# Ledger of designs, part 115: designed miniproteins, single chains, continued (2)

Each design is a single chain, and the fold is of that chain. pLDDT is the mean over its residues in the fold that is shown.

## One batch from the design tools (miniprotein)

Design m8000
Fold by ESMFold2-Fast:
Structure m8000 (fold): chain A 66 residues (1-66)
Amino acid sequence: GPGAEAALKAAEAGKKLDAKAAKEYAQRSVSHRDSGSGAGAWEAAKAAEKGDGETGYKSGLAGARA
């Protein structure tokens, strides 16, 4: 659904270390009230902010599958 799609976009942004884009997609994922997708998307944003693209990508993908 839309929350999972936003989490996938957060994963892609996290992989690129684009913390701003990852946060925007995480907020969109949460707005769809999909708690699993939103949590994964926010972990992707936090990982990107810390410079960890691999963790960001994996966390965002987990959110997209939730």
Scores: mean pLDDT 79

